# Ledger of designs, part 84: designed miniproteins, single chains, continued (5)

Each design is a single chain, and the fold is of that chain. pLDDT is the mean over its residues in the fold that is shown.

## One batch from the design tools (miniprotein)

Design m19094
Fold by ESMFold2-Fast:
Structure m19094 (fold): chain A 61 residues (1-61)
Amino acid sequence: SPAEEAARRAAEHLARRARELSGLEPEVEVRQVGPGNYAAVARAGDLVLTTGATAESPPSL
Protein backbone atom coordinates (compact mmCIF):
# COMPACT_ATOMS: atom_id res chain seq x y z
CA SER A 1 0.00 0.00 0.00
CA PRO A 2 1.14 3.62 -0.39
CA ALA A 3 1.26 4.02 3.40
CA GLU A 4 3.46 0.93 3.80
CA GLU A 5 5.72 2.15 0.98
CA ALA A 6 6.03 5.57 2.66
CA ALA A 7 6.91 3.92 5.99
CA ARG A 8 9.55 1.79 4.26
CA ARG A 9 11.12 4.90 2.72
CA ALA A 10 11.01 6.60 6.13
CA ALA A 11 12.81 3.57 7.62
CA GLU A 12 15.62 3.95 5.06
CA HIS A 13 15.92 7.64 5.93
CA LEU A 14 16.01 6.89 9.68
CA ALA A 15 18.63 4.17 9.10
CA ARG A 16 20.91 6.64 7.32
CA ARG A 17 20.46 9.19 10.10
CA ALA A 18 21.05 6.59 12.84
CA ARG A 19 24.27 5.45 11.16
CA GLU A 20 25.42 9.07 10.84
CA LEU A 21 24.74 9.86 14.52
CA SER A 22 26.04 6.61 16.07
CA GLY A 23 28.56 5.18 13.59
CA LEU A 24 26.81 1.81 14.07
CA GLU A 25 24.85 -0.36 11.65
CA PRO A 26 21.19 0.26 12.52
CA GLU A 27 18.35 -2.22 12.91
CA VAL A 28 15.27 -1.05 11.00
CA GLU A 29 11.65 -2.07 11.39
CA VAL A 30 8.31 -1.16 9.81
CA ARG A 31 5.17 -1.90 11.84
CA GLN A 32 1.48 -1.68 11.10
CA VAL A 33 0.07 0.37 14.01
CA GLY A 34 -3.51 0.57 12.72
CA PRO A 35 -5.61 0.04 9.59
CA GLY A 36 -3.67 1.74 6.79
CA ASN A 37 -1.21 3.21 9.34
CA TYR A 38 2.47 2.26 9.62
CA ALA A 39 5.43 3.34 11.74
CA ALA A 40 9.15 3.12 10.99
CA VAL A 41 11.88 2.63 13.61
CA ALA A 42 15.68 2.60 13.39
CA ARG A 43 17.87 1.55 16.33
CA ALA A 44 21.64 1.80 16.74
CA GLY A 45 22.94 1.00 20.22
CA ASP A 46 21.01 3.25 22.61
CA LEU A 47 19.78 5.51 19.79
CA VAL A 48 16.15 5.10 18.65
CA LEU A 49 14.63 7.12 15.80
CA THR A 50 10.96 6.76 14.89
CA THR A 51 8.11 8.23 12.84
CA GLY A 52 4.59 8.99 14.03
CA ALA A 53 3.15 10.23 17.31
CA THR A 54 4.88 9.05 20.49
CA ALA A 55 3.95 9.65 24.12
CA GLU A 56 7.61 9.88 25.20
CA SER A 57 9.14 12.68 23.11
CA PRO A 58 8.61 14.93 20.08
CA PRO A 59 8.86 13.15 16.69
CA SER A 60 12.42 12.58 15.49
CA LEU A 61 13.36 12.11 11.86
Scores: mean pLDDT 71

Design m19095
Fold by ESMFold2-Fast:
Structure m19095 (fold): chain A 99 residues (1-99)
Amino acid sequence: KKEEAVKLYTEGIKAYNRKDYEKAIENFEKAVKLFEELKDYQGAGDAYMLIGDVYRELGDYEKAAEAYRKASEYFKKAGDTEGHQLATRKAEEARALAE
């Protein structure tokens, strides 16, 4: 499962780099479910951060803000203070852009 979660996360990044945003979100959402099952909160936070980045690229600032907020909570669970602060800031920025 851990190897499968990392593979899905990596395939999500590859899709994002080629601007296949639908495939990127699909792979990151599948990776999140596996990271949650594994209690890998760092992995879940990392995947939600990239889901937020994809929605921001699509101009869907409401969904971007929600994804960054979820990333922030997972980084907090992981003890990743820097990730928590960055995700919180990105969520606030996305909410401001959503008006």
Scores: mean pLDDT 88

Design m19096
Fold by ESMFold2-Fast:
Parts: C-alpha cells; sequence; structure tokens
Structure m19096 (fold): chain A 110 residues (1-110)
C-alpha cells in the first residue's frame, strides 16, 4: 500500500518562510511526482504544484522540490501572506490511482 505522511510547522509569521514535507512509502519515488494543493474552508482545493512544476497563475512564492533519496517532497512558501492560512494537501498518482496525504493546517500569524 502507498502512504503519504505530511509534516511541518502549524504556524508561521506573515512575511516569513515555511517548508511543508511529505514522506512517501510503498512505491518507487523515482517514478512519481508529488502534486500540492491549498484548500481554504468552504472553497474548492487549488492546485499549486503539478508534476513538480508550479501551475500557471500561482504566485512564485510557492515552490516544489524533492529528495528521492529520502522518498520526500517539499512545498516551500516564502514571504507568506495571511491569505495562505489554509489546509495543504499532497498527492501522488501511481498505478492508476491517486493517493493523498493526511493534510496539514497552516495558520499565518500577524
Amino acid sequence: SVTLTMSGPTSVKEGGSVTLTVSVSGLDFSKVDVDWYKQKPGEVPELLIRNGQRVAGVPSRFSGSSDPSKNTAYLTITNVKLEDTATYYASVYYDGKYYWGNGLELTVLK
């Protein structure tokens, strides 16, 4: 079975930087890319990073990276804004199926 475990800080000060982490198990990480999503309460999830690349229209302060040697991917947010307070999700597509991480709630503080 494939499992995604998300971790990272639960709060960050406005203007600061934060890195959210997902660890992937049960698959060959070299064969998948991690997609990243932002979901505000009551809103549809917004795709931020798809197949390792930032989606057109997403601010440059969001970036994706990975370390295949650790089966780990990262979402880095620089110059965080109050509007970045959201639940963040990661997914991988493997063998015809999407697998999702548990989600991480991030609060941006003034």
Scores: mean pLDDT 87

Design m19097
Fold by ESMFold2-Fast:
Structure m19097 (fold): chain A 87 residues (1-87)
Amino acid sequence: MSVDAQVAEASFRELAAAGALSPEVQARLEALFAKLRAGEATPEDVREALRLLRQALLANPDLSEEQRTLMLTAMAALQEVLRALEA
């Protein structure tokens, strides 16, 4: 798995541990990271994960500064993963 994918997963795990993600969003991101480890992830899978994280960020105005930074870090790292898959 790429460094960017590892950064995204680490940020995701901290967000999940903090309760910042719904169970549905958490399950879908867990599935994405499993696919990334298997080399089976598509650009569509990564775009869907980015959409879900953006919606979670917009739907929760009560996120701490640390949680918002983790979401932005995860999204930035997933954008780099997407670029690598589309290259």
Scores: mean pLDDT 85

Design m19098
Fold by ESMFold2-Fast:
Structure m19098 (fold): chain A 82 residues (1-82)
Amino acid sequence: SAEELAEEAEELAERALKLAKEAIKKANKESLPLAIAAALKAAGALFLARLAKEKNDEELAEEALRTAREALKLAEEALKRS
């Protein structure tokens, strides 16, 4: 359901944001832009997930989930480069 997808996206976005914040804290000159990009993308995914829940919009929930997955990958990449 839209609510289930949005909840999954919200949980993943929160995890991505936490990881991105850790990446920012540990960042060097090369990894900092990636860590910031991950944090912004995670925050965007979280906003979209919450909006999808409010509107019961499955397509928006799917978009939030995709954005959250991309944010998590960027955060992991930033940590690897730190």
Scores: mean pLDDT 88

Design m19099
Fold by ESMFold2-Fast:
Structure m19099 (fold): chain A 65 residues (1-65)
Amino acid sequence: MSSEEAGEAGRRAGEAGDAVAAAVGAWDMKQHGLGSEELARKAVEAGRAGDAAAAGEYVRQAALA
């Protein structure tokens, strides 16, 4: 799976999730200095591991940052 496909799959999974939970996660990651670039990287890593739900969460968090 390409990084683009993983990101798209992650985004779709994130859209199906709880927006409040996604926002809280993004806030927590930003407080720990991860930022949007790190969240995008983690989304790709989760996608490579076959965890579409985790990839979606990270993509959604990056979008909310």
Scores: mean pLDDT 54

Design m19100
Fold by ESMFold2-Fast:
Structure m19100 (fold): chain A 94 residues (1-94)
Amino acid sequence: ISNQQARDMIRQADRLMQSPDPQDRVQAVYMYGQALQSSDPSIQVQAVRGFGRAAQSPDPRVRQIARRNAIRALTSPDPRVVEIARRTLDIIDG
C-alpha cells in the first residue's frame, strides 16, 4: 500500500467514525487497524490516534476492536506509537 493510499484510508476512517451508524464506526476501526500495518511510522501514529478516538465510543464493539489493535501497537519500535497505544488502553480500561 502506498503512503497516499494509507492516508486516504485514515481520512475515510475519520469520516466513518463520525457516522451515527454503528457498522460504519466498526468499519472505521478496522481501517485504522489496516493502516497500522503500514511500515511508515507517521501513518502508524495517525492510525493509533484513530484508536484513541474509537476508545471514547459508547459502542463496546468499537472499543473492543480498538483495544485489540492498541495492544498490538505496544510492540511497535516507535515510542510515539507505544505511548498513544498505552493512553488508548487507559481510556478503555480506566
Scores: mean pLDDT 80

Design m19101
Fold by ESMFold2-Fast:
Structure m19101 (fold): chain A 87 residues (1-87)
Amino acid sequence: SAELERALQRAKRVALLASEEIDATTDEAKKAEMLAWMEEQGKRFREAVEAGDVETAEAIVDEAARYLIEKSTNPAIIARAEELLAE
């Protein structure tokens, strides 16, 4: 469906933002925490997509974007995550 395709595209975008944040992170403990959190959200997202649960899939993407806004110190990542939430 178009809704599922939208969720998949938004998920790819937030995953790229998370990857950029993680790669830029020099704090080992913070990096490990972010990696573990993103892996858990990725599993939940895949489960929602396989179930056809678009509402849950989009909610997971929105939560990931909010996590990046709260955890990132990079204004470019924060701005792009905010744009994703506004869509």
Scores: mean pLDDT 87

Design m19102
Fold by ESMFold2-Fast:
Structure m19102 (fold): chain A 65 residues (1-65)
Amino acid sequence: EIDKAIEFFVNRLKELADKVDVETLKRTYEALKKIIEKSFNLTPEQKERFDALAEEIIAEKEKKR
């Protein structure tokens, strides 16, 4: 259940990476992170995995600049 939510939000960030600028993508990630942490009571491992995947998406977009 929580793993599916993480997949959903990671896929949304991937879609947004093609449509918005880096600053908007970073702000969206920060907002989603707060919502997910409050709503789903993530384990430290799940939080680290979500952060790592989101940071990879942001880094790939930054390399295109």
Scores: mean pLDDT 77

Design m19103
Fold by ESMFold2-Fast:
Structure m19103 (fold): chain A 68 residues (1-68)
Amino acid sequence: MLSDEEKKEKLLEEIRKLAEEKNVPERITEWLVQLAEKETSDPNFVLTDESIERMLEGARKLIDDIVK
């Protein structure tokens, strides 16, 4: 089973893949990954499948908005 740290790494990697797939500018991709890293690195952040999915969904919406 994946540890919480591994789940976080996978989330950040998924965000990076989404940005790369959509040809998002490198500066924006770095910004998105940094935002997710900050949020998931907060010691009060509860790492659950639901919270990870919400983070990924938020990033997906931002990427779609940027590309349009």
Scores: mean pLDDT 75

Design m19104
Fold by ESMFold2-Fast:
Structure m19104 (fold): chain A 66 residues (1-66)
Amino acid sequence: NAMEEIKKKKEEFEKKVADMRAQLTADSRATLARLRGQGEGVMNSAAAKLARQGIEEIEKLKKEFE
């Protein structure tokens, strides 16, 4: 049943995207808390790097389902 397979892949993809988004928030928060004492500029750079990395992972997942 091809429809069941497509439905399963769609659910899997959506679940991974949601997990990646949640992980991005958690990781960004943890990194910012750790760097808070070291200076605001460093925290901003770390947050930007984490956001970019998460976007790349989401795009990789998207390519896998194309």
Scores: mean pLDDT 68

Design m19105
Fold by ESMFold2-Fast:
Structure m19105 (fold): chain A 116 residues (1-116)
Amino acid sequence: MEERVKELEERYKKLIEKEGKDSPAVASALIQLANEYIELGDPERALKYAEEALKVAEKNKSDLIPEAYTVLARAYLKLGDYEKALEYARKSLEIDPDNPLAREILAEVEKKLAEK
């Protein structure tokens, strides 16, 4: 798993060098890095990559904006910030209502909020 993160970080660095920091390919690589850090149990680092992915996607007016919202929601869910997880999952679904991961995150957040 650590080798996979290193491969993604090297891909990210090469994409910045070749295409510039604000390219859609860089946004995609940042989303992949954020998801991998969530899988490794580091949602705080995942959140930083997810925030950067959203900034890059917004600059490009990219169709990756809903995916960036989805990974932000996932990172906040893992951090226990259910209110922010709910906000970003809803923002993703406003753009892409059929996003299965965003719907799953929304259901999990609503379940967590109902348990309080």
Scores: mean pLDDT 83

Design m19106
Fold by ESMFold2-Fast:
Structure m19106 (fold): chain A 62 residues (1-62)
Amino acid sequence: MEEKIRELLRRAIEAALAGDYEQSGKLLNEAITLAAEANGISRLQASGLLSPLITEIYEELV
């Protein structure tokens, strides 16, 4: 599950860096939904949980 979330976030960041904000938003939404369902938490809580991970992956890609 974590690997799939990381893959979705990585693709979302790559899309954003390429200027494809529509694709980035779609992938980020999928990652948030998946994290919320996997952890039994709200989408808002999942978004907060993923925020530091997004920063980490961004630093790995750049």
Scores: mean pLDDT 81

Design m19107
Fold by ESMFold2-Fast:
Structure m19107 (fold): chain A 57 residues (1-57)
Amino acid sequence: SELEELRRKAREGDLEATRELTLRSLLAAGVPEEVAEAIANAPPEEQDPLGVRVLLA
């Protein structure tokens, strides 16, 4: 599937694939598009702690 391909590329260090996979996963979880985009575009160092807070909002 397309998600499988994105996961493989993200594991290989493709930053665009990582961003796209994160965005799609958040949208599938019901996170609003504007919030999902903000998380997907955040640096990895900020993404993890902010992701939990945003999902609760």
Scores: mean pLDDT 67

Design m19108
Fold by ESMFold2-Fast:
Structure m19108 (fold): chain A 108 residues (1-108)
Amino acid sequence: MAPARLRVRIRYDPDKPPLTEEERQAIRDKVDAAFAEARANAGQGRTVELTLENADPETIADVVRRALRLAREHGIEVDFEFDYSPEILDNVGRGAAAALAEERARAA
């Protein structure tokens, strides 16, 4: 059986203010729903795609950490795509790397 696969596309808008906790919770809910959809489509050879708009570096770190945890718990393959300007790439990359390091430390 082909593994369930989820592709998460994250877009950052530098002209947007930082997200509130309520907006970040809405993003977490979208991640959870996308994982549920990927699980329901397991073995059908389809990739579920989730696009997140206006993510700040903290939100990106939170999403990466949550997605990796759910992927591990449910046996789902996750791919990340980041669409943002070159000027903010380093800051966003640091947030994602920190989330990966935290999740690895927790699993150790």
Scores: mean pLDDT 69

Design m19109
Fold by ESMFold2-Fast:
Structure m19109 (fold): chain A 97 residues (1-97)
Amino acid sequence: SQVQHELNLAELLLRAVAALLKILDIEDEEEREKAIKEFAKELLELGKKLGLSVEEVKNAVETAGGIVVAIYGGKEEVREKAREITKKIIEEIEKLS
């Protein structure tokens, strides 16, 4: 079903946004890198369970990154951190697939 596919994409997108916001709150760099790897694995497993391709999972993470950057309008240091975390999650997804 197209509707079910769209709902599955929305679920993954919302999970990615929540994950990015949580990772942004991690002040310790080593704990942040650990969280990035853990969430990349969790998002891939969720994507597989929802019948989504690796490319759709990566696109959802990139979209989530854009949403998080938009939320922190005017806070360039936080926005740059969000962009870097988004890129690292995508790189980890590519490494795991």
Scores: mean pLDDT 87

Design m19110
Fold by ESMFold2-Fast:
Structure m19110 (fold): chain A 105 residues (1-105)
Amino acid sequence: SLADEVAEKIREAIEKGYKKIGLVLADLTPEETRAILAAIREVIEKYNPDLEIEVVRFDPDMSPATRARALARLRELRQKEASGEMALIEVGDPATLAAARAAAD
């Protein structure tokens, strides 16, 4: 499942020594989001309870103000990824992810 794939990526990042993870969620249902967050929590509690996760959400119908804040946060996460401080995991609709990345550039 998508939740299992995301949990495995989190586990791999922890094994590589990352202490911080940025998680970008694009156009996911509430049910998909809950399943992903539950699976991630289980991995964190088992492998590194001190792991810091920052979650940024992008939905096609989000308000301009909410989108502007999400884009600012995505820029911060991408800078931390570029410096090696954070692993960035992107999940969800490929078109929504591509649009968010282009707007954050």
Scores: mean pLDDT 87

Design m19111
Fold by ESMFold2-Fast:
Structure m19111 (fold): chain A 120 residues (1-120)
Amino acid sequence: VSGELFAALAAKLLGLASLPSARVEVEGNTITITSEETPLSQKLADEALALAAQAPDISAERDGGTLTVTFSDAAVEKFPEGVELLKEALLELDRMREEPEEVRRALAYIAVGEITKIVG
């Protein structure tokens, strides 16, 4: 995976996780985001799937409102700080699920900028 592709994928995942109904689970290198099916959530999930399909070291699948993304050891070795920050930001958005949507969107935006600096 390239830094640009990683940053683009991270932006879609953080965007999806910032939605009001979104729930995040992280198990090892696997991220699962579950959200209510809206046109915006479907668009973000479809864009994340398309980006992951371009990277042989990242796998992604979708089942309804659930998007699962797995980073291989090769992806983690290439961008360890990027993967760590992405996981931390996604889990923070899950903790902040009762916060106003504007605050959650701001955190997602900041996280995208920081990840882009790390992997670019």
Scores: mean pLDDT 86

Design m19112
Fold by ESMFold2-Fast:
Structure m19112 (fold): chain A 59 residues (1-59)
Amino acid sequence: LSPEERAKLEAGREMAVALGLPEEEAERIMQEAAELIESGKMSLDEALQWMYEQVRRAL
C-alpha cells in the first residue's frame, strides 16, 4: 500500500469508530480492506466503499 492509500484507509477506520463501531472491529475491517487492495481484488475506491458497507451493516 502507498502512504496515501494507507492514510485513506486509516481515515475510514477513524470514521467508523466515530460512528460508534468498536475500535477492534474498525481495525479488522481496515486490515481486510488493505488485504483486498494488496491481493488485487479491489481498487482503493472499491475497498473504501466495501468498508462503508461493512460499517453500515455492523451498526
Scores: mean pLDDT 82

Design m19113
Fold by ESMFold2-Fast:
Structure m19113 (fold): chain A 84 residues (1-84)
Amino acid sequence: MNAEEYYNKGLKYFEEGKFDKAIEYYEKAIELDPNYIKAYLNLAKVYVSLEKLEKALEYIEKAAELNPEDENLKEAVEDLKEKL
């Protein structure tokens, strides 16, 4: 499997509310492609759904680091920091 295939499996489990499986497959996606921004974004989204805001912040910051020109990601980082 490639990173995109693992990401798609994670997305399917996330849609089913199977957050543990979603995390597992998103983590496999970033293991194969550490620059796979979508996997970091969806890991952050899963952790927000689990109310683990510090974990969510770690992953959204990683996504922002990989795409520093994305102003929406910078705003998401600051918004999440204010909630902590």
Scores: mean pLDDT 84

Design m19114
Fold by ESMFold2-Fast:
Structure m19114 (fold): chain A 89 residues (1-89)
Amino acid sequence: SLTEEALAALKKALEALKEGKYEEAKENLKKALELLKAGAKPTEELRELAEEVAKLALEKGDKEIAELAAKILGLLGDDLLANEFLAKL
């Protein structure tokens, strides 16, 4: 399903970010974003993964990855958390 593909993309983005592979993390986040725009179903696991990516990106100083993760949080319906991360950019 689109939701399973979005989950896989977010998991790959998180692992890439942990390894310092910033371009691979961005591409997987962009893939997750497009899948959500295409109708991937919001889930708590997607929200938790996007939050973890946003936190780690801010810790590593990658504002672009943090912004992409915050946009994903907004699409998942967590506007409060999305705005909190965007305010830290």
Scores: mean pLDDT 86

Design m19115
Fold by ESMFold2-Fast:
Structure m19115 (fold): chain A 74 residues (1-74)
Amino acid sequence: HMSVKEALQRALDAARAEGNTKAAELAEQGVKYSDDPQKAASYLGEAVRAATDAGAHQAALAMGEGFKTAVEKS
């Protein structure tokens, strides 16, 4: 029931809260391209990877749920 744009906004907020600049940058690009679901989902996936690599587990979990929702609705 969550849109790709909502998932990306949550990912951006989580990445900013945890100080993960790279994940935040990728989530910002996803929000910018939210009208293109495939491109937005690609950026969200990259943001999840960046958060996971940095050990930002809470951000990665929130982003992963958003990515799953976006892919299932595509």
Scores: mean pLDDT 68

Design m19116
Fold by ESMFold2-Fast:
Order: C-alpha cells, then sequence, then structure tokens
Structure m19116 (fold): chain A 88 residues (1-88)
C-alpha cells in the first residue's frame, strides 16, 4: 500500500502550541484551502512530468518528495513539501 504525507514548511506560518514537531499550520480558516491547493499543485506538477526527488529513510523506506509553491485565497504564498512513502 502507498501512504502519502503532506508537510507544510513556511517562514510565514509558525506551528501552534501542541502542533506536531516539524509541522507548520495556517490559521484554521485557511487550513483546508491550503491543503487543497497543495494537493492541486502536486497533481498539476505530476501531470506536467515534474520529477520527484527520491530518498530513503533510516528504515529503508523509499520516499518521493516534491517541493511546490501554493497561494492561499488571501494571497499568502507558502512552500509545501509533499512526501510519498511507498510501502509494499
Amino acid sequence: MRRRRALWVSDDFAAAPGEEEGSVTAPPEHRDALRKALRAAYDAAQAAGVPFEESVDANGRRIRSLLVEVVAPDGTRVAGLYREIEEL
């Protein structure tokens, strides 16, 4: 089975208290819109044939990464790192 993880990284957003380590979240009203925009940007890049960067974690899992820039409905620009972890 394949698992997908989307990790937001942006200097414009700080993790709220209690958020997961290494995660950056938008204000609640923008979270769904930013996640949808990241997904759409990922799908568009994949359709356009943009290559993924491939790496392997410490446990030997194959990881595919794609850095995309998305624009929130309020005009905020964020960089999203999309990671696809392949497990057989």
Scores: mean pLDDT 55

Design m19117
Fold by ESMFold2-Fast:
Structure m19117 (fold): chain A 71 residues (1-71)
Amino acid sequence: MEAVVSVTAADAAAAQAAAEALKAVPGVKAVVVDAEHRIVAALAEDEAAAEAAAEAAKAVPGVTSVRVTPL
């Protein structure tokens, strides 16, 4: 099942860094960044890709929350 990974960042630079980290994860199909609101959303093809994406986002300095929502 596909999943959405939602990330909140402390600033726009951290949001962009989180988006780049998410794009690097195999199985991430799409990444949307709203740097003004400091949010990033990624669509993962399955649960394993979503978990890998969440761990990658958590490793980024300035990321304040990460949430995985199964579809």
Scores: mean pLDDT 81

Design m19118
Fold by ESMFold2-Fast:
Structure m19118 (fold): chain A 75 residues (1-75)
Amino acid sequence: DIERQARAAANAGERAVPGLIAQLKSDDPEVRLLAARALGYLGHPAAVGPLQWAAENDPSPEVREAARRALERIG
């Protein structure tokens, strides 16, 4: 059942959003990179502000690029 799978994934994804936003502030650039990618795939609008900050201000070029791509996915 595609509908049930999509609903379960969306529900689990929404619950992960606050934790992933917090991980964008991690001291570990690999953690921030993973958080930016995950937030992009989830597409939650609450991530827009944090991702925009990361795209402009993160010291890692890879994290900034991941945040830009995530913003493009969200719209």
Scores: mean pLDDT 77

Design m19119
Fold by ESMFold2-Fast:
Structure m19119 (fold): chain A 58 residues (1-58)
Amino acid sequence: SKEAEEKIKKAKEELKKAMEELKKAKTIEEIARAIGRILRAIGDIFDAELKLGKSVSV
């Protein structure tokens, strides 16, 4: 569906931004926050791909 494809695209953009933030991180807290955002983006991609394989838009 269009909605699931848009979610995947947005999640990939968020992943790219989170990885950029990780490269610029100077403190343990900044590193942890960037990693958390990366994991969330990966989870969003996985969920959206699973929904696509299940056949219906969400």
Scores: mean pLDDT 78

Design m19120
Fold by ESMFold2-Fast:
Structure m19120 (fold): chain A 145 residues (1-145)
Amino acid sequence: MEEDTQKAIEALGAVAEAAGIAAAVDPARREEILRATRELGRLVVEAFSEHATEVDAGFTAALIRAEGLGRRTALLLRQGLQDPAVARKLAEEVKEAARKAKEGLKTIVELVSSHPLAPEVQRKADELESLIGEATARAEALAAA
């Protein structure tokens, strides 16, 4: 339980951080990405009922880090329009964040697999993986231009 709680917090952290980056890369889908991220966090907090306060605190801290990463990403996107090396570096950072988020989503789904909320968590994980993947493809396309 304690080990699983820590794994959930770390996994949610990776997902929230990648979502913050993705929302900055794809501003047209920003609201959708942030909503799906909040909904996933809520489901995981509910699934960890006895440890809900700890998971919620960890997720809230991750959302604060995600906001900072999103702001940094927006600045790098603007710089990348004038500097292809910055655009390429940003695309690699977005890809690495997406990779960690994919691992985090898998971990979250595995941790809640026996819970009644597992189907809802899986649906939100699939939605977020798709949204983060699309933002990653957009960052790579901008770096190639």
Scores: mean pLDDT 89

Design m19121
Fold by ESMFold2-Fast:
Parts: sequence; structure tokens; C-alpha cells
Structure m19121 (fold): chain A 79 residues (1-79)
Amino acid sequence: VEEGVARIEKALEDLRLARQENAPVATPEALRLFDEAIRHYERALEAYKAGNVDEAEKHVRRASELATRAAQLLAEHQA
């Protein structure tokens, strides 16, 4: 449980840093996807701390999908 919490906290920190670094050049759509991914990692952290591992993993999967899409939009949109 504690290892899972630490992993999610690191992913959340990494995403927040990525959002901050890319904010000056990111599209509103990419930033929205980053914000949604961050929210899902926050929900995963809450679920993990509550002992609900299954719910936490659902949120981690969703956050990962959204973060990947945000990164792809950043790579595709260079204007």
C-alpha cells in the first residue's frame, strides 16, 4: 500500500512539473488533458489511502491514458 502511494505521488509530481514546463507552449486542449490526468491520480491516491486498491488502479489507468494523450498533443501541435 505505501509503495503504491509513493508511486502515485511521484507520478502526480512528475505530471504537475510537466504541465508547468509546457504551460507556455501547450494548447488549452493539452492542458485540459493534463489537468484531468492529475485529478485521476489524486483520486487514485485517495482510494489507495482508503485501502481500495481496485478503485485506485482504475484511476491510475485513466490518468495514464490522459497523460499519454496530452503528451501526444504537445508533440503534434507545434504552432
Scores: mean pLDDT 80

Design m19122
Fold by ESMFold2-Fast:
Structure m19122 (fold): chain A 110 residues (1-110)
Amino acid sequence: MKEELAEKILERVREDARQAVATHEALGPAPPPVGDEVSGLELWRMLLEALEKNPEAREYFLQAVVALIEGKEDEARELLRKAFKLVGYDFSDDFVRALVEWLRQRIEEL
């Protein structure tokens, strides 16, 4: 049950990422940076790379969502760092916390 919910959340995140990248490329300039590290558009591209092109990164993302469903925020943050590092990105603690909070909101909207 928790893994099925996590898979649904990841699929929704992947679809949201695809839509954000497509819409932003069609409609104009990059959104404000999500922290000091990347633009919003670049974040969506990184999410697509992690979820669609790297099975190991996708597995860490899935485990991070399961950890969030279980209330294990610290574990989720570490797993998200590992996922992005596999696709060549190394983010600050503050950025990863913002991403965890965003994912938590996606979980609550179900």
Scores: mean pLDDT 69

Design m19123
Fold by ESMFold2-Fast:
Parts: sequence; C-alpha cells; structure tokens
Structure m19123 (fold): chain A 74 residues (1-74)
Amino acid sequence: MKITRTTLRVALTGIPGVGPALADAVLDYFGSVEAALNATPEELTKVPGVGPEQARQIVAALKALRDHEARDAA
C-alpha cells in the first residue's frame, strides 16, 4: 500500500486540536508526503499553530500509519 496526501490529511484532522487548516499547514511546510511522515516533534513545533502536545500526537499518528504500511507488506 502507499500513503497518499489525502490519507495523511485525514489522519492529521483526526487528532484533537488539529483542523483542516492546521493539517494543510503541516503538509505545506514539509512539501511532500515522505517529508511529513519523517517529521520529528521538534520540526512540527516550527509549523505555525502546532504546540508540543499536538506535535507529539501528530508524530504518533504518522508513525502508526507508517508502521501499518510496513506490517501490511510483511
């Protein structure tokens, strides 16, 4: 399976405190699906509107999504 921009946007908007505007800001900041999936909490806090709590939740969601793809291939 492949993680798409749409899948990332949906995953991000599922996080409490992350709306569509903030999800779009995160995706635009990193410029690509691959860059967003490899984001650290520290990099996410550089996105306007992302605090430390949201950054940790976003990283956890993105890691779970990436781990799901890896396990689906195994």
Scores: mean pLDDT 75

Design m19124
Fold by ESMFold2-Fast:
Structure m19124 (fold): chain A 91 residues (1-91)
Amino acid sequence: SKERLRAASLVHSKGWTTVAITREGDEWWVVAIDDDGHWVLARIRDGKLEVLEEGTVDSVSEALRKAAEHARKLGLERTAEAFERRADIAG
């Protein structure tokens, strides 16, 4: 969708590589990797990006599983499931 592409463009404007993007309610939830080898969990609403959690990256699948854990703690069940599904694809 146009909204998904807009969210991905915002992430890329920060110099990050998008790993996963999903929507829950009025917000987009993003897992991205930066150039310094960190993963980021961020939310995007109304064109604004907020970083909620970050850590070191050993693999894309590990970053996605850690992001899913944080999403679950925030009550974002659909987002957590989407990130876990993506982690399985990433290996």
Scores: mean pLDDT 81

Design m19125
Fold by ESMFold2-Fast:
Structure m19125 (fold): chain A 61 residues (1-61)
Amino acid sequence: MSAREIAEKLGISEEKARKLILGAKTLIDQLGEEVALQYLMRNAGLSEEEAREVLESAKEL
């Protein structure tokens, strides 16, 4: 799990990065990848590029 790398790229704490990755995994499993992407962009304030990196990390779980 690449929580530290995501934290460094986004300029956030490793704990916050881990929570984003786990939240994205839950959304992918329950609602699908597109809903997870939209959530990360709208509610977490990530760019599409940043949101896609979080999604790829979540898929590795």
Scores: mean pLDDT 79

Design m19126
Fold by ESMFold2-Fast:
Structure m19126 (fold): chain A 67 residues (1-67)
Amino acid sequence: SADDLAREGARRYGAGDFEGAVEHFERAIELDPDWAGAWAGLAAALEKLGRTEEAQEYWKKHQELLA
């Protein structure tokens, strides 16, 4: 489920596996694009990987979903 994928992403982020976190948060968003927390998790993981421009776009998506 999207929840299981988002939880796996968060676990990988906590373990320092930022690439794995990105993969799991992306799959969570594919299943539920309205999951605000998955967009925030994806943005945070991308920032850790130095992919700042992509992170900014996903942070905007997170903000839009909370409006």
Scores: mean pLDDT 84

Design m19127
Fold by ESMFold2-Fast:
Structure m19127 (fold): chain A 85 residues (1-85)
Amino acid sequence: VEELVEEVKRLAAELAERAPEEKVPEAVLLLMGAAAAGLIEDEKERAREVARIARRLARLAEEVGLPELARRAEELARRAEELAR
């Protein structure tokens, strides 16, 4: 689960670096959310929050024309959703 938190943080950081200026604040908020998710003590709740953030990252990546990043975020969301069950 710590691995998923680090992976979602890496995806959010990569999106912030590659996104247009107008979308950088949204990407930074998602990165902050990913860091905050890592502070959740309950493993299932942490996984649910990672899944939520990863889904948001996927949508933003699609909006800014980064389909590779969107697919990676969608895969991470599915993995986190499975862990949250």
Scores: mean pLDDT 81

